Designed miniproteins, single chains, continued (4). Designs and how they scored, part 56

Each design is a single chain, and the fold is of that chain. pLDDT is the mean over its residues in the fold that is shown.

## One batch from the design tools (miniprotein)

Design m13925
Fold by ESMFold2-Fast:
Structure m13925 (fold): chain A 70 residues (1-70)
Amino acid sequence: LQDLIDGLQRLIDTLRSTRGSESLREQARREIGSLREGMSFEQVLDELQAQLDYLTSHADELERNRRLAE
């Protein structure tokens, strides 16, 4: 779970840092399939942020459930 949270956070940070670079935005589009359907750069960021918020809000509950399933 933490790996997914860290991965999404890193991706969001990378996308924000590429805002001024067209070549880096093109690289990000290739890695994020949702951009292929005419989504704006900001819409993709919003989608990733929503996923991150969900995981972080439920991290403790999801981890507790995993431990109980041991």
Scores: mean pLDDT 64

Design m13926
Fold by ESMFold2-Fast:
Structure m13926 (fold): chain A 86 residues (1-86)
Amino acid sequence: SKVEELRKRAIEALKRLSEAVDNGDVETARQAAEELARIVRELRKTPGASEEDVAVFEIALATLLESAKDNPDIQAVLREALDRVA
């Protein structure tokens, strides 16, 4: 289904984002976060998507934000992504 395709793509974007956060790579984190936010917004509009399907990625972004406390540029990227998925 389209929901399953979007969930898979969101998981892939989240993996890239997590790696970029671990590396302190602001540009790659921004690109991955923007891709993830776009996919999550599409998922929210897709028939058959549950509240849980979106909440998982919001929680993941919030968790990454907590882990990135020593990098204010990465924190800004993650806060922007959280705002875009809300």
Scores: mean pLDDT 86

Design m13927
Fold by ESMFold2-Fast:
Structure m13927 (fold): chain A 95 residues (1-95)
Amino acid sequence: SFEKLREKGERMLEAMKPIIEIIESLETKSKEEALEREITVGMLEIAGAVGNVEAAKKIVDNFIKNNELTEEEKKVIEESLARAEEIAKELEEEE
């Protein structure tokens, strides 16, 4: 059902919101970096909306490799991704 798919996307996006907020909070050094940041956020929102946790993890891993994050920011991201993964698992088991 379509309604369950929508609910999964909504819950997934909510779980990933802290990741998006951290990414958006980081300063950009150029117009090109700012555009790349917007693309990263858009890709994460799409991955979340369709419930694709594996795609979200890859996007986040690439972002972390290319940007300097604090240990606190990394921990929030890891906790947010773990929450998204649990939501994906729960919704598969409810079907």
Scores: mean pLDDT 80

Design m13928
Fold by ESMFold2-Fast:
Structure m13928 (fold): chain A 83 residues (1-83)
Amino acid sequence: MKKVSEFNIKELIEFFRKNSTLYRGLTRFPDFGERFRKFEEEFLKQNLKGSEVLSLTPEDLMKLPYVDRTLANELLSLLKKNS
């Protein structure tokens, strides 16, 4: 398995999907396809890789659409545990 620091954006999104129940919750909303697309588009605009994401704060992740503080903290915790 690749280290989180080696992940590209698509691998990072898939990692969140596999490891975050809160992140998977986004896919269960009636408009989840639009919400998920906006979330992915914001990551793509940032041109982030796993190593750069490890430097993000919860507040940085909360700038993404539909990411609250609880989800941001969970995502960062998962990244740090797998780095």
Scores: mean pLDDT 67

Design m13929
Fold by ESMFold2-Fast:
Formats: sequence, C-alpha cells, structure tokens
Structure m13929 (fold): chain A 120 residues (1-120)
Amino acid sequence: MAEEQARILEEGAEVLRKAADLSMKGEYDKAATLLQEAADRFRKRAEETGLGHAYAVAQVLENAARDAKEGKGAPAFYRGAALLYTSLAEIYRMLGDDEKAEEYTKKAQELQAEADRIAA
C-alpha cells in the first residue's frame, strides 16, 4: 500500500511539473492535454484500487487541466508538484527511508522556489 501511494504521489508531481514547464513556454493546450490524460489515468487507478491518494491526485490534475485551458496555472502547478513531493517525503520518512525522504524534500523546495519566482 505505502509503495503504491508513493508511486501515485511521484507520478502526479511529475505530471504537474511537466505541465508547469509547458505552461511557462506558452504551450497551454499541450499542458491541458497532458493534465487531462493523466487525470483520467489516476481516476481509473482510483476506481480499480480504492486508494484515496489516487482520487486526490486525479482531482488536482482535473482542476489543473481546467486552469491550463484558461491559459493560467504555472505557479500553482509547480506549487502542487511541491506539495505532492512533500507528502511523498513524509511517506518515505515514515518507512525509515531517510535518503529518499531528503531527495523528495529537496525536489519540493526547488519547485516551491520556482513557483515563488514566477508569482513575484
């Protein structure tokens, strides 16, 4: 269970980061498509597994896809990815994997800094 939850959070964070990068290049249609296709995959995984993390990630990605269609959201997408990496770091810390916890904490900090830079 914890390993599948970790994988869901990592995949969700990666999708949000990629969508943020596309949005920063003005490629909002590509970002929206990426986010919606990912949301559909996480929704299906949630229905198949009953995992709350998969439902939560699907909802975040669905909301992000809507924002991308409106030509906005890059700072929020970076921040969303940072929050998912923070949750992932907490899971690894609880599992006693301090090395992975530190790696994901650092990724979260870097993405939060990028979100803050863009929002300024």
Scores: mean pLDDT 87

Design m13930
Fold by ESMFold2-Fast:
Structure m13930 (fold): chain A 69 residues (1-69)
Amino acid sequence: GIASDGPSRAGYPEEGARFLLEEKGRHDLVAALSPQELRDMIRELYHQEQAKKAREMAEELKKKLLEEK
């Protein structure tokens, strides 16, 4: 594909984690957590959301495969 989108700042987990925590009003966590702990926090949040989405996609794919047969 063509490289039209360019670099995305949304790919920085530390910055994204701080932004999400601040939006949730968790300024105390942003101040208390180290960059490593912020990465671990965002990874856990994304893991939970991705696991939920992956489960839904897997269920939908299985349904399509069963209907195709």
Scores: mean pLDDT 62

Design m13931
Fold by ESMFold2-Fast:
Structure m13931 (fold): chain A 91 residues (1-91)
Amino acid sequence: EKELEALKEGLKELLKKIAERAGKEVTEELEKRAEELAKEEFELMKKLGLTLEELLEILKEGLEELEKEGAPQSTIEGAKLAIEIVENALK
């Protein structure tokens, strides 16, 4: 429960950062969708037996690949924020 709430707040913060960079505002619809996605992802992780620690390692590997392939800066920043969200959920 605590981990799920941390993921929801983290995804909302991620949307806020992306919107600010794009010069846009986060709508209530987008915030609600972020919370739904966090819940769906958390339930899927439980079904797969995937821990947040395992997810963190996968995200870190994904970030290295994105940086190596020269992904857009917004994509790299999004991946870094996702890592920060999972790290916060593990505390």
Scores: mean pLDDT 73

Design m13932
Fold by ESMFold2-Fast:
Structure m13932 (fold): chain A 87 residues (1-87)
Amino acid sequence: ENDIEKGNEYREKGIEYAKEGKYEEAIKYFEEAIRIYEEAIKEDPSSEKYENLGKTYYDLGILYKGLGEEEKAEKYFELSAEYYEKS
């Protein structure tokens, strides 16, 4: 029932994999966190949910920037800023 907690769990796991250099796994966990937060927002929007979605997009942006995928990184940083504005 607490979709924020579930989304946070996947985001934290994504950060953990990124720190280990397991970027493919990190991306999968960040994408699942995004999906969970988006579904939670559709059901019951809140500033906390928008903020956590924004944070996840930012983490994904940093990861893609580290991989040299500048265009993807810019896209995710823009999405992060948009969701922080909504929070």
Scores: mean pLDDT 86

Design m13933
Fold by ESMFold2-Fast:
Structure m13933 (fold): chain A 87 residues (1-87)
Amino acid sequence: MEKIIKAAEEAARSVGLPDEAIETVRELLKKYKPKNLDEIEKVIAEGLARGVTGSPLAPADTYIPEIGKTLGEVIDEVVKKVEELLK
């Protein structure tokens, strides 16, 4: 779990996410303890939706002006970086 949490934290920081959003992702990873990449992707998606928009129901096309990307684009970028860090 520590390796997964560290990878997610590093990936989120590299995308320019605020500390509050990163902490939300960390807390959900600790709570759900995902065992494979599909589960990790789901937890990261929920954590980013909650941490960035305040709602787990936020649509993927929600624009995030601080980053200049949609929520879905941010999720995809963070997940891709996590996959690379877990190699």
Scores: mean pLDDT 79

Design m13934
Fold by ESMFold2-Fast:
Structure m13934 (fold): chain A 87 residues (1-87)
Amino acid sequence: DELIEELVERIREILESHGVEVSDEEAEGLKKMIRELVEAGDIEAAKAFALHFVREKAEAAGLSEEQIEELLREVERETDEFARRVE
C-alpha cells in the first residue's frame, strides 16, 4: 500500500514537472486500480495501467510525441522499480 502511494506520488511529480496537472481524484483512481491489479497478482497489468494513465494525461495536455516518449521513459523506470519491490 505504501509502495503504491509512493509510485503514484512519483508519477504525479513527473507529470507536473512536464506541466500536466493531476487532481487528487485522478491520483486516488490510479491508486485504486493499481491496488486491485496487484491484489489480483497481475503486476504487469498494474504497470501497463500506470503507463496508459500517463500517456492519456500527456496527450490530453497537448504534449508533443517527443515529450510523451521522454515522460513515459521516466514513468517506466518508476514502475519497473515498483514491480521489483512488490515481487
Scores: mean pLDDT 85

Design m13935
Fold by ESMFold2-Fast:
Structure m13935 (fold): chain A 84 residues (1-84)
Amino acid sequence: SKGIVNILNKYQNEITDKVNELAQELVEKFNLPRDIALAYALAVHLHDQGKLEEKDGGIINLSLILEYGEDMLTRIQVYVAKKL
């Protein structure tokens, strides 16, 4: 979505190797498109750094819920929490 692309462009300098690695895991584990997987991985990194704006996190979560449902978002959240 346009919101996801805008977030990726806004935080492009925060896309580390660790963010790319988590994004690839989310693509493989949950069959997510690369852009939404990268946006979610980036949001995890930004949240850990205290840099994630509430609006941006909301856009990422809403995009996942609208495309894949709330259960998918919950499964991703549980997976990531166990890995971090």
Scores: mean pLDDT 86

Design m13936
Fold by ESMFold2-Fast:
Structure m13936 (fold): chain A 72 residues (1-72)
Amino acid sequence: PPPSEEELEEAKRRLKELMLKYYYSTDEAERERLIQEIRELVQEMEARGLPREKLQELVREVQEEVAKEVEK
């Protein structure tokens, strides 16, 4: 079944956390691991039937939030 609204909000929080960790990481091995975790999370949401358009919107929203937090 497609992700519930609660699951989508949890996925957004998790994605944001992973992206922030990636931004502040100075270790290449850690960055590679974080990229893999981000990829797996995105693929899981797609596999669960989240439409591509909604997935792209979710990723964009998280990227914008991360950019705003990083600039402060």
Scores: mean pLDDT 80

Design m13937
Fold by ESMFold2-Fast:
Structure m13937 (fold): chain A 73 residues (1-73)
Amino acid sequence: DSMEAAKAVHREKFAKHMLEKVRKQPATPEEVMSKVGADLKLKNILNQKKAERRQMEADHLQREFHGLVVSAS
């Protein structure tokens, strides 16, 4: 199944990308400056919610990986 193979490859790439992104995405000074006009309070709340969502997604992906490893062995 070329479609199933494509899905598996996409999933694995996505999982790796998401985990790496969650770890290593600090705000650059340029990003901070470009967003200085934004509502800091809303930005903090939205960033917190977004970080929580990313963390949940990363946890879910790790749980999926763990399930696969445990199932194999």
Scores: mean pLDDT 64

Design m13938
Fold by ESMFold2-Fast:
Structure m13938 (fold): chain A 77 residues (1-77)
Amino acid sequence: MSPEEELERLMREIDENIARLKKAKQEGAPQDEIDALYAETVALIDRAISLATELGDKEAQLRAAEKLQEVQDLYDS
């Protein structure tokens, strides 16, 4: 898998995890489940930022930073 393909895969996984977190919060899932989804999503975003930085992909860096803000806002709400 190329680094570019891995970055696109990570971005898709982040979007899927954000959707899962939104659903879990909407349905009143247990706090431990919400905490686990948040931790997993943050780890994926960290990997995406690192890879985007290595590739010099400024657009991907910005998108990953925006997703980090979104997931933090979701978790704190």
Scores: mean pLDDT 85

Design m13939
Fold by ESMFold2-Fast:
Structure m13939 (fold): chain A 74 residues (1-74)
Amino acid sequence: MAERAIEEARRIGEEAAEIARRILARGEEAEPTPEERARLEALEARLREILAGLDEEARREALRAALTPLLEVA
């Protein structure tokens, strides 16, 4: 179960990172579109649901999996 949750968290992070790259590609002053903002909010909500169902160790692994793609965007 935890492995599936961690993989889902990784996919969430990868999708969020791709959205962030698209925003940055429009320029340093670019703002998220309403569609991009809504998608990021949905991804955040889904990640919170996943994390709430995990023990401390699995939660740390899921967070690492989700955050790693985002840390590589900047």
Scores: mean pLDDT 81

Design m13940
Fold by ESMFold2-Fast:
Structure m13940 (fold): chain A 107 residues (1-107)
Amino acid sequence: SHMLKEEAQKQAEEMREKALENSRALDDVVAATDAALKDPSLQPAAIAAADAVRERSLAGAKEAIKAGDWAGELGFHKEALQMTGMSMTMLSNAVGAEVARRRVLAA
């Protein structure tokens, strides 16, 4: 129905905003990691920040996949594709946070 399509579009916009915020949070984690590599006193905070972004990224990706599946089942394939793409961005961010964490531990 038209109302369900509007809901699918709204969810796709919300997922796009979440993915953007998540990518900005990863940028902050990368900056904190680079600082921690120069100053060991910053390492616990950098590891905690990386773990927090990894957790949020995985949760966001799962939410985006579920929303995409819902939209796809209703035939709103364009909105489903957009939400699936945003889940891929957040999964990439989760891996990026794990890489940042491991860079601190390897130093």
Scores: mean pLDDT 92

Design m13941
Fold by ESMFold2-Fast:
Structure m13941 (fold): chain A 75 residues (1-75)
Amino acid sequence: LEERRRIVAEHARDLAERSTNPKAREYLRKAAEAIEAGDFDTAIEYLKQAMKAEPSLKKEIQRIINEVERLKEEA
């Protein structure tokens, strides 16, 4: 579970590096930190804020939200 949390957090950080919007980038980084901390509800909130800031990344962010929801179900 800890290794899977790290992998999902890395997906959020990788997306932050590809982001062109500074606010979306900040939210994606905060989401990664929340995922590593096991604070999945906070992570989902930050991911939703990133979707609002950069709508072009909605599909990729939604995939990360789905991964976080799976981690929450298994925790």
Scores: mean pLDDT 84

Design m13942
Fold by ESMFold2-Fast:
Structure m13942 (fold): chain A 66 residues (1-66)
Amino acid sequence: DKEKTLKSVFDYATKLVNSQDLPEDVKKDVLEKAKEAAKKLLDAGYDEETVKSAVKTIVSYAKQKY
């Protein structure tokens, strides 16, 4: 179920972003970008693990910038 996978990835992204030591406005922006990327990757047919890995990469890059 694509919807169930999307929810799982969104829950993962939310927990990961909220665990970071970042300003609240930055957390909100990073989470929105991660969710948007996750939707696009799932729509392109990538599996849950690959999409979660991409989300982790997005969050890691955001930490380096801020």
Scores: mean pLDDT 83

Design m13943
Fold by ESMFold2-Fast:
Structure m13943 (fold): chain A 109 residues (1-109)
Amino acid sequence: MEELKELAKEKLSPVLYAVVVALLEYSKSPLEKRKETILRLIENKEELEPKVRELLRETAETILATDPDERLRELAREILELLDAPELDAERLAELLLELAELLKKKNE
């Protein structure tokens, strides 16, 4: 796990690194499948970074427009603030993405 996190930190932007950290913590997928996903992110980082950044922004904006849950709205606002920051706190973004994933899972249960 730590080796994959260090590789991601070295090879990926802060945004993609945050997604990798959240994926490693949240995903119930087998470790081998998680490794494959991370390696694909590293291999395609130049193409995927703008797409992932856009997806996170669109997701947060949709939550703010449509979701009545105050905690989801608070997370969405903080995600947008981090994405617009001149220096992105990847560890904080990963924490917010993990909490967002857990809350969305609870809503579907």
Scores: mean pLDDT 77

Design m13944
Fold by ESMFold2-Fast:
Structure m13944 (fold): chain A 86 residues (1-86)
Amino acid sequence: SSEARKQELLALAEEHARKAAELVAGEPDAAEVIARLNEAVELAKRDQLEGYRMAADVLREMVERGASPEAVRHTAAAASHLSQAA
């Protein structure tokens, strides 16, 4: 069903956000970016478009700060799944 698909996409976004957070946990100033990514996933449960926008902003910031390619990939995957759920 459409609802089951949305729940699956949100769960995948949460998993990728968690993996991105683990990958950057040792980096300076990562705590704020991690908090915003988690906030984006939670926001998407209520407001899918705004959650996606916040995740896209986090992705941009990770790229600009030179985060690891793996962290960037997981953040992009989270944003992509939130976009599909919107």
Scores: mean pLDDT 80

Design m13945
Fold by ESMFold2-Fast:
Structure m13945 (fold): chain A 73 residues (1-73)
Amino acid sequence: AMKTVEQLNADIVTAVRKLRDAGCKAVYLGLSDATFTALCNGKAKLTQEIVEKLHAAGVLSDEDKETLLKALE
């Protein structure tokens, strides 16, 4: 079954924290340090740009990206 937006937000926090713990820097994702920290804390405002960058980094599947972009409109 397709994940909900709430589940996808939780999955993003988990995945971004794992990347951070593995030594990934915000710049490697094309993000500001402030945005990356906010994503790790589940406090980031998700924008189309952030969703596209997370997809490019392999954090989101094509299907997950489409679900989030539809929710953002």
Scores: mean pLDDT 79

Design m13946
Fold by ESMFold2-Fast:
Structure m13946 (fold): chain A 67 residues (1-67)
Amino acid sequence: GGVMEEAEEAVEELRRNPSEENARKAANGGTALGQLGYADKAREIAEELEKFGFKEEAERARKGAES
């Protein structure tokens, strides 16, 4: 799969099991999508991370969209 598919999978895993490992994977996916120009999707992933309490990972995903 592509970056979008990997990011979607990471978010699904985060929703199923909210863990530091799954949060890091979702944040990495959000950052990668942001860098590719999918800023809105990166923000959606950041919001999902914040919803589960992973504030640092959410900030990383948002910052990726700004670079």
Scores: mean pLDDT 81

Design m13947
Fold by ESMFold2-Fast:
Parts: C-alpha cells; sequence; structure tokens
Structure m13947 (fold): chain A 95 residues (1-95)
C-alpha cells in the first residue's frame, strides 16, 4: 500500500538527502527498498508544499498539494507531468 502524505513527509525528512536548494526551498527525493519513490518540496520553514508518492510497479502515484489542499491519484506518467508543473509554479512563487 502507498504511504499517507504524513508518512511520506516523515520518511523524506528523516531519510532523504536534500537534492536541490533554490533560494528558500528544499527538494528531497528517496527510492525506498520496496521500489516506491518519494519526492517532497518544502518551504524555508520546513513545511511541505508538494509531496509525491510513486509506485512504478503498479503505474500509480499520489500527489499531495499542501498549498491547494488537494490530493490526486494518477498514473506515474500523469503524476510526473503534474509534479513538474507544480514544482515550476512553486519554485517561481517561493524562491
Amino acid sequence: SLPSPEEAIALLKSQAPVLVIDGKLSFRRITLPNGLVLVGLFDENGNPLLVGVYDPAKNTAVIYDAEKKETKTLSTEEAQTLMAELLAEYIQKYS
């Protein structure tokens, strides 16, 4: 089963290295031993802006947009497209 947004955030903050820092933002990504990919974008205070949970084996993903308070369940390809768009939006807005 896919982790909840709260579980994904906890795993990202405890286990994932910071991969990209753009101004005030931090990006974290980790691939878990079970093959799940977790990504997160956080503001300068460490609050989540975006959280993605990807299951490539099942071609499913969940994107949590904390700013808009929306959760979307999508295919992996659809989720990658949406995540790229939201990352660009929030990096521009908050950097």
Scores: mean pLDDT 84

Design m13948
Fold by ESMFold2-Fast:
Structure m13948 (fold): chain A 88 residues (1-88)
Amino acid sequence: SEENVKKAEEEFLRIQVELQREFDEKGLSPEEAQKKFVPWLLEKAYEKGLISEEGYENLKKFMEENPDDVVKQYLYLRLSILAEAKLK
């Protein structure tokens, strides 16, 4: 539903803010932060129930097939979260 999509967007944004704080607190270099951002975002989204197990596995395969395309990885993750929320 529309309401579930909005809630998923808000939670996804909160996860992103939380990750930025974790990067800052851990003193990660920009290079380390860039490498870890999408993988950690995927793990947090799965832990918080924003994506199904099937969605999580599909995202892992997509990331493996597109290892250096951080933008595509991010967009696929975001679209998957919103698509699953819309079906609820």
Scores: mean pLDDT 83

Design m13949
Fold by ESMFold2-Fast:
Structure m13949 (fold): chain A 60 residues (1-60)
Amino acid sequence: SEEEIRQEQIRRITKRVNELIERGEREGWSDDELNQGLVELAREQAEERRRALRELREAL
């Protein structure tokens, strides 16, 4: 369902954001590098959501 897709997205983005921040601190990333990583993460999440919704529609 769309709700299941939403819940999965929330779980994934929360985990990825926390991991990205911790990794950035550990590896000494600049604010710009961290911001670029966050933008890319948001782009990946949007693409995953679009793909999941498309697959849901095709399966219906």
Scores: mean pLDDT 79

Design m13950
Fold by ESMFold2-Fast:
Structure m13950 (fold): chain A 73 residues (1-73)
Amino acid sequence: MSPRLRAFVERVRALIEAGRLEEAAKLIASSPLVDGIQEEANEYARRIYEAPDVAAALEVFDELVALLERRVP
């Protein structure tokens, strides 16, 4: 994982763990790391925002991280 992607992942995970799901979703949608997959990233952000709990939000975010790792070396 690149240092840039790792820093992004750490920030988003911290927001989700704090229950700040709206801020996590906004950070994902506004990140340059999702340029070129904006529609997919917006859908992941929505799923995180609408997650019933922190654990569900983290599972959705881990799916997005896997997608980003394949795209951003």
Scores: mean pLDDT 82

Design m13951
Fold by ESMFold2-Fast:
Structure m13951 (fold): chain A 79 residues (1-79)
Amino acid sequence: MSEKYGKLGDEYFKKGDYLKASYYYSQAAIEAAKEGNVSKAIDYLGNAGLAALQEKDPEKRKQGMEYVSKAADAVMDAM
């Protein structure tokens, strides 16, 4: 599951849809944490944050960062 979300994040990032990229990378991080792969979860969390920061619309950037924050909580809970 985590790899499927990670691939969706990559596809949306490549298309310049940074909000969707931050969402899917955040979901990939949550799923990787559930799978017990904390290192992979941290990598996806980093990608989610970078995607959110690429968004030029401040409201969409804020929404992307909210996805990242929720995913970070899930990753920390898995540690």
Scores: mean pLDDT 86

Design m13952
Fold by ESMFold2-Fast:
Structure m13952 (fold): chain A 84 residues (1-84)
Amino acid sequence: SEEEKKAIEEIIKELERIVADLQAGNITVDQALERVKEIYEKYKDKLSPEQKKILEDTIAGLEAATTAAQAINYLRYGIKKLKE
């Protein structure tokens, strides 16, 4: 749907901002995790089960990440999967 497409476009923009903030050292991995969880809660009812799983996997990756570089890699993978 157009609503789903707009939700995905906004999620991608928000995730790309989180990547930029991590690269700049403006936020911690824990702060990035909190932001992705907020994105998930905001948009989950507009997403397909497959799109929800991508965000859930991204959250799990961020929970396991011990460095900003690892967090960025999980976020970039999630963005790639959302773009298909």
Scores: mean pLDDT 90

Design m13953
Fold by ESMFold2-Fast:
Structure m13953 (fold): chain A 82 residues (1-82)
Amino acid sequence: EELEKKLEFYRKMAELFEASLADPSKTQQAIDELEKLNEEGKKAAATLGGASVDPERHQATAKELLDNYRKKAEELEKEIKK
């Protein structure tokens, strides 16, 4: 049950980074939602927000965060399936 909640959290994180990467105009909305999730979400929001001042930095940062949280979700999903 707790692992399933963590999986939902990691999937939500990845979804928000994907939305920001696909449409940079949605970055502020993604930041606002990240800040509402928890302390880890707040830290990710600060990282993404800091990068958003430069389009190239924003794209690189959003992609790195997306890849990291997708990997966390995949690893946790494998753990739950055992």
Scores: mean pLDDT 81

Design m13954
Fold by ESMFold2-Fast:
Structure m13954 (fold): chain A 60 residues (1-60)
Amino acid sequence: SAERAAQGARGLPGALGAATAAMGAKDSGGVGEVNGDVGIGRSPSGTAIARGSEAEALPA
């Protein structure tokens, strides 16, 4: 499962997921219905959540 390690190390799912969700929501149906739910696909700002979590662990 070295492939999983590479994906996790990149963090792309967090950043890319936000962009993909924005496009999918606009094409799929609910213009802002899915784009602003669950938080994990909330606009490009999704990366802010990942950064905040990392900053919390860094000081320790």
Scores: mean pLDDT 45

Design m13955
Fold by ESMFold2-Fast:
Structure m13955 (fold): chain A 86 residues (1-86)
Amino acid sequence: EEEKLKKMTLDEFLQLIAKGDYETVKKIAEIKGIDEKIVELVIKSVNNELTEEDIYKLLGLDPETTPSEEVRKKIEEMYEELKKKM
């Protein structure tokens, strides 16, 4: 069972989030060493629940000083990091 989860692709991971199978999603993230904060951002993003406050908080960015373009860049970097671990 764990060997199957280790071979999970990014597309399959996103499909699990879309289905609401968060238990399996978190288990895969733990096995692949994906940060819990990244998992939370991806889950909220897939469900259209992601707020600007969530982005700043989960990425550890200062809402007073970080421009929106840098926030978008951080999200893109997070997605690429996730893709590399899958």
Scores: mean pLDDT 74

Design m13956
Fold by ESMFold2-Fast:
Structure m13956 (fold): chain A 67 residues (1-67)
Amino acid sequence: EIKLETEKAKKILESIKLILKDIETLSDAVKEHLLSLTAEDIMKAFKVSRKDAEKLLAFLKELLNKV
């Protein structure tokens, strides 16, 4: 269970789940780019806390590693 600090981060998580539901159809280049993202990249893109960024990144990498 992912515990996020802000409602904004929770909405981002739900959006990631919706966008990546068909993650197997993503190109290898897109998957490699997503795996290269850092917590700092997530913080800059979504303007969330480091804790929320690290949790969102961990979730994204977990989804990618299950495919």
Scores: mean pLDDT 72

Design m13957
Fold by ESMFold2-Fast:
Structure m13957 (fold): chain A 94 residues (1-94)
Amino acid sequence: TEELLARLEEKLAEARAALEAGDLEAALEALREALRLVLELIRQGALEAAVEAAERVVALAEELAAKFPDSFEAGILLGMAHIVLGLAKLLLSK
């Protein structure tokens, strides 16, 4: 999980930088990869880390959707991020 966490930090930093630069495509790419890494954390049973990471992805996706309110892709990403967070929380509660 340590390698996944390191790669996740990298993608979250990339997403933040892209968001600050106003680069929608770069932010979407970084956040999609971050969500994939969160799903890998869930698959490996690293549920506490997955919840923490998913909350960070949701926060960045909310900022992205607010900055690009007419972006269908940003809206879909935010929806996916909430679904993944809900799944991680549900599994952690078991």
Scores: mean pLDDT 88

Design m13958
Fold by ESMFold2-Fast:
Structure m13958 (fold): chain A 117 residues (1-117)
Amino acid sequence: SLEEKVAEVEKDIEEYIKTNGKNSPLLERIKKQLESRGIKVDEKELKIILAAYYVRVKYRDKNPPFKEIADDFYKILKKLGINISKKQAQYIMAQLFGLIPAEGKLEEIRRLLLLSE
């Protein structure tokens, strides 16, 4: 079910936080998929992708206001130790959700998120 998928992603994020990034099967799968497509990402970018994947799974069958999605994305980034402003998180989320044009690596990430179900 969707609820089970959300719980699985949440469990992976909590395990990532608990182990200081040493145990995340989901993050390892995402990294391998990106590498297979020739996309190089650093640890910060991988955490952003994980947070974006989480909010996409959580809101798959829902049509919430963008602010709610962006606020949730920001909260997850903070849990993962990402030090960015709320405005920066909103800007990244707007690009990844197609509300504004995405550039460079964020455009490639957006395409991957649209194909990942």
Scores: mean pLDDT 75

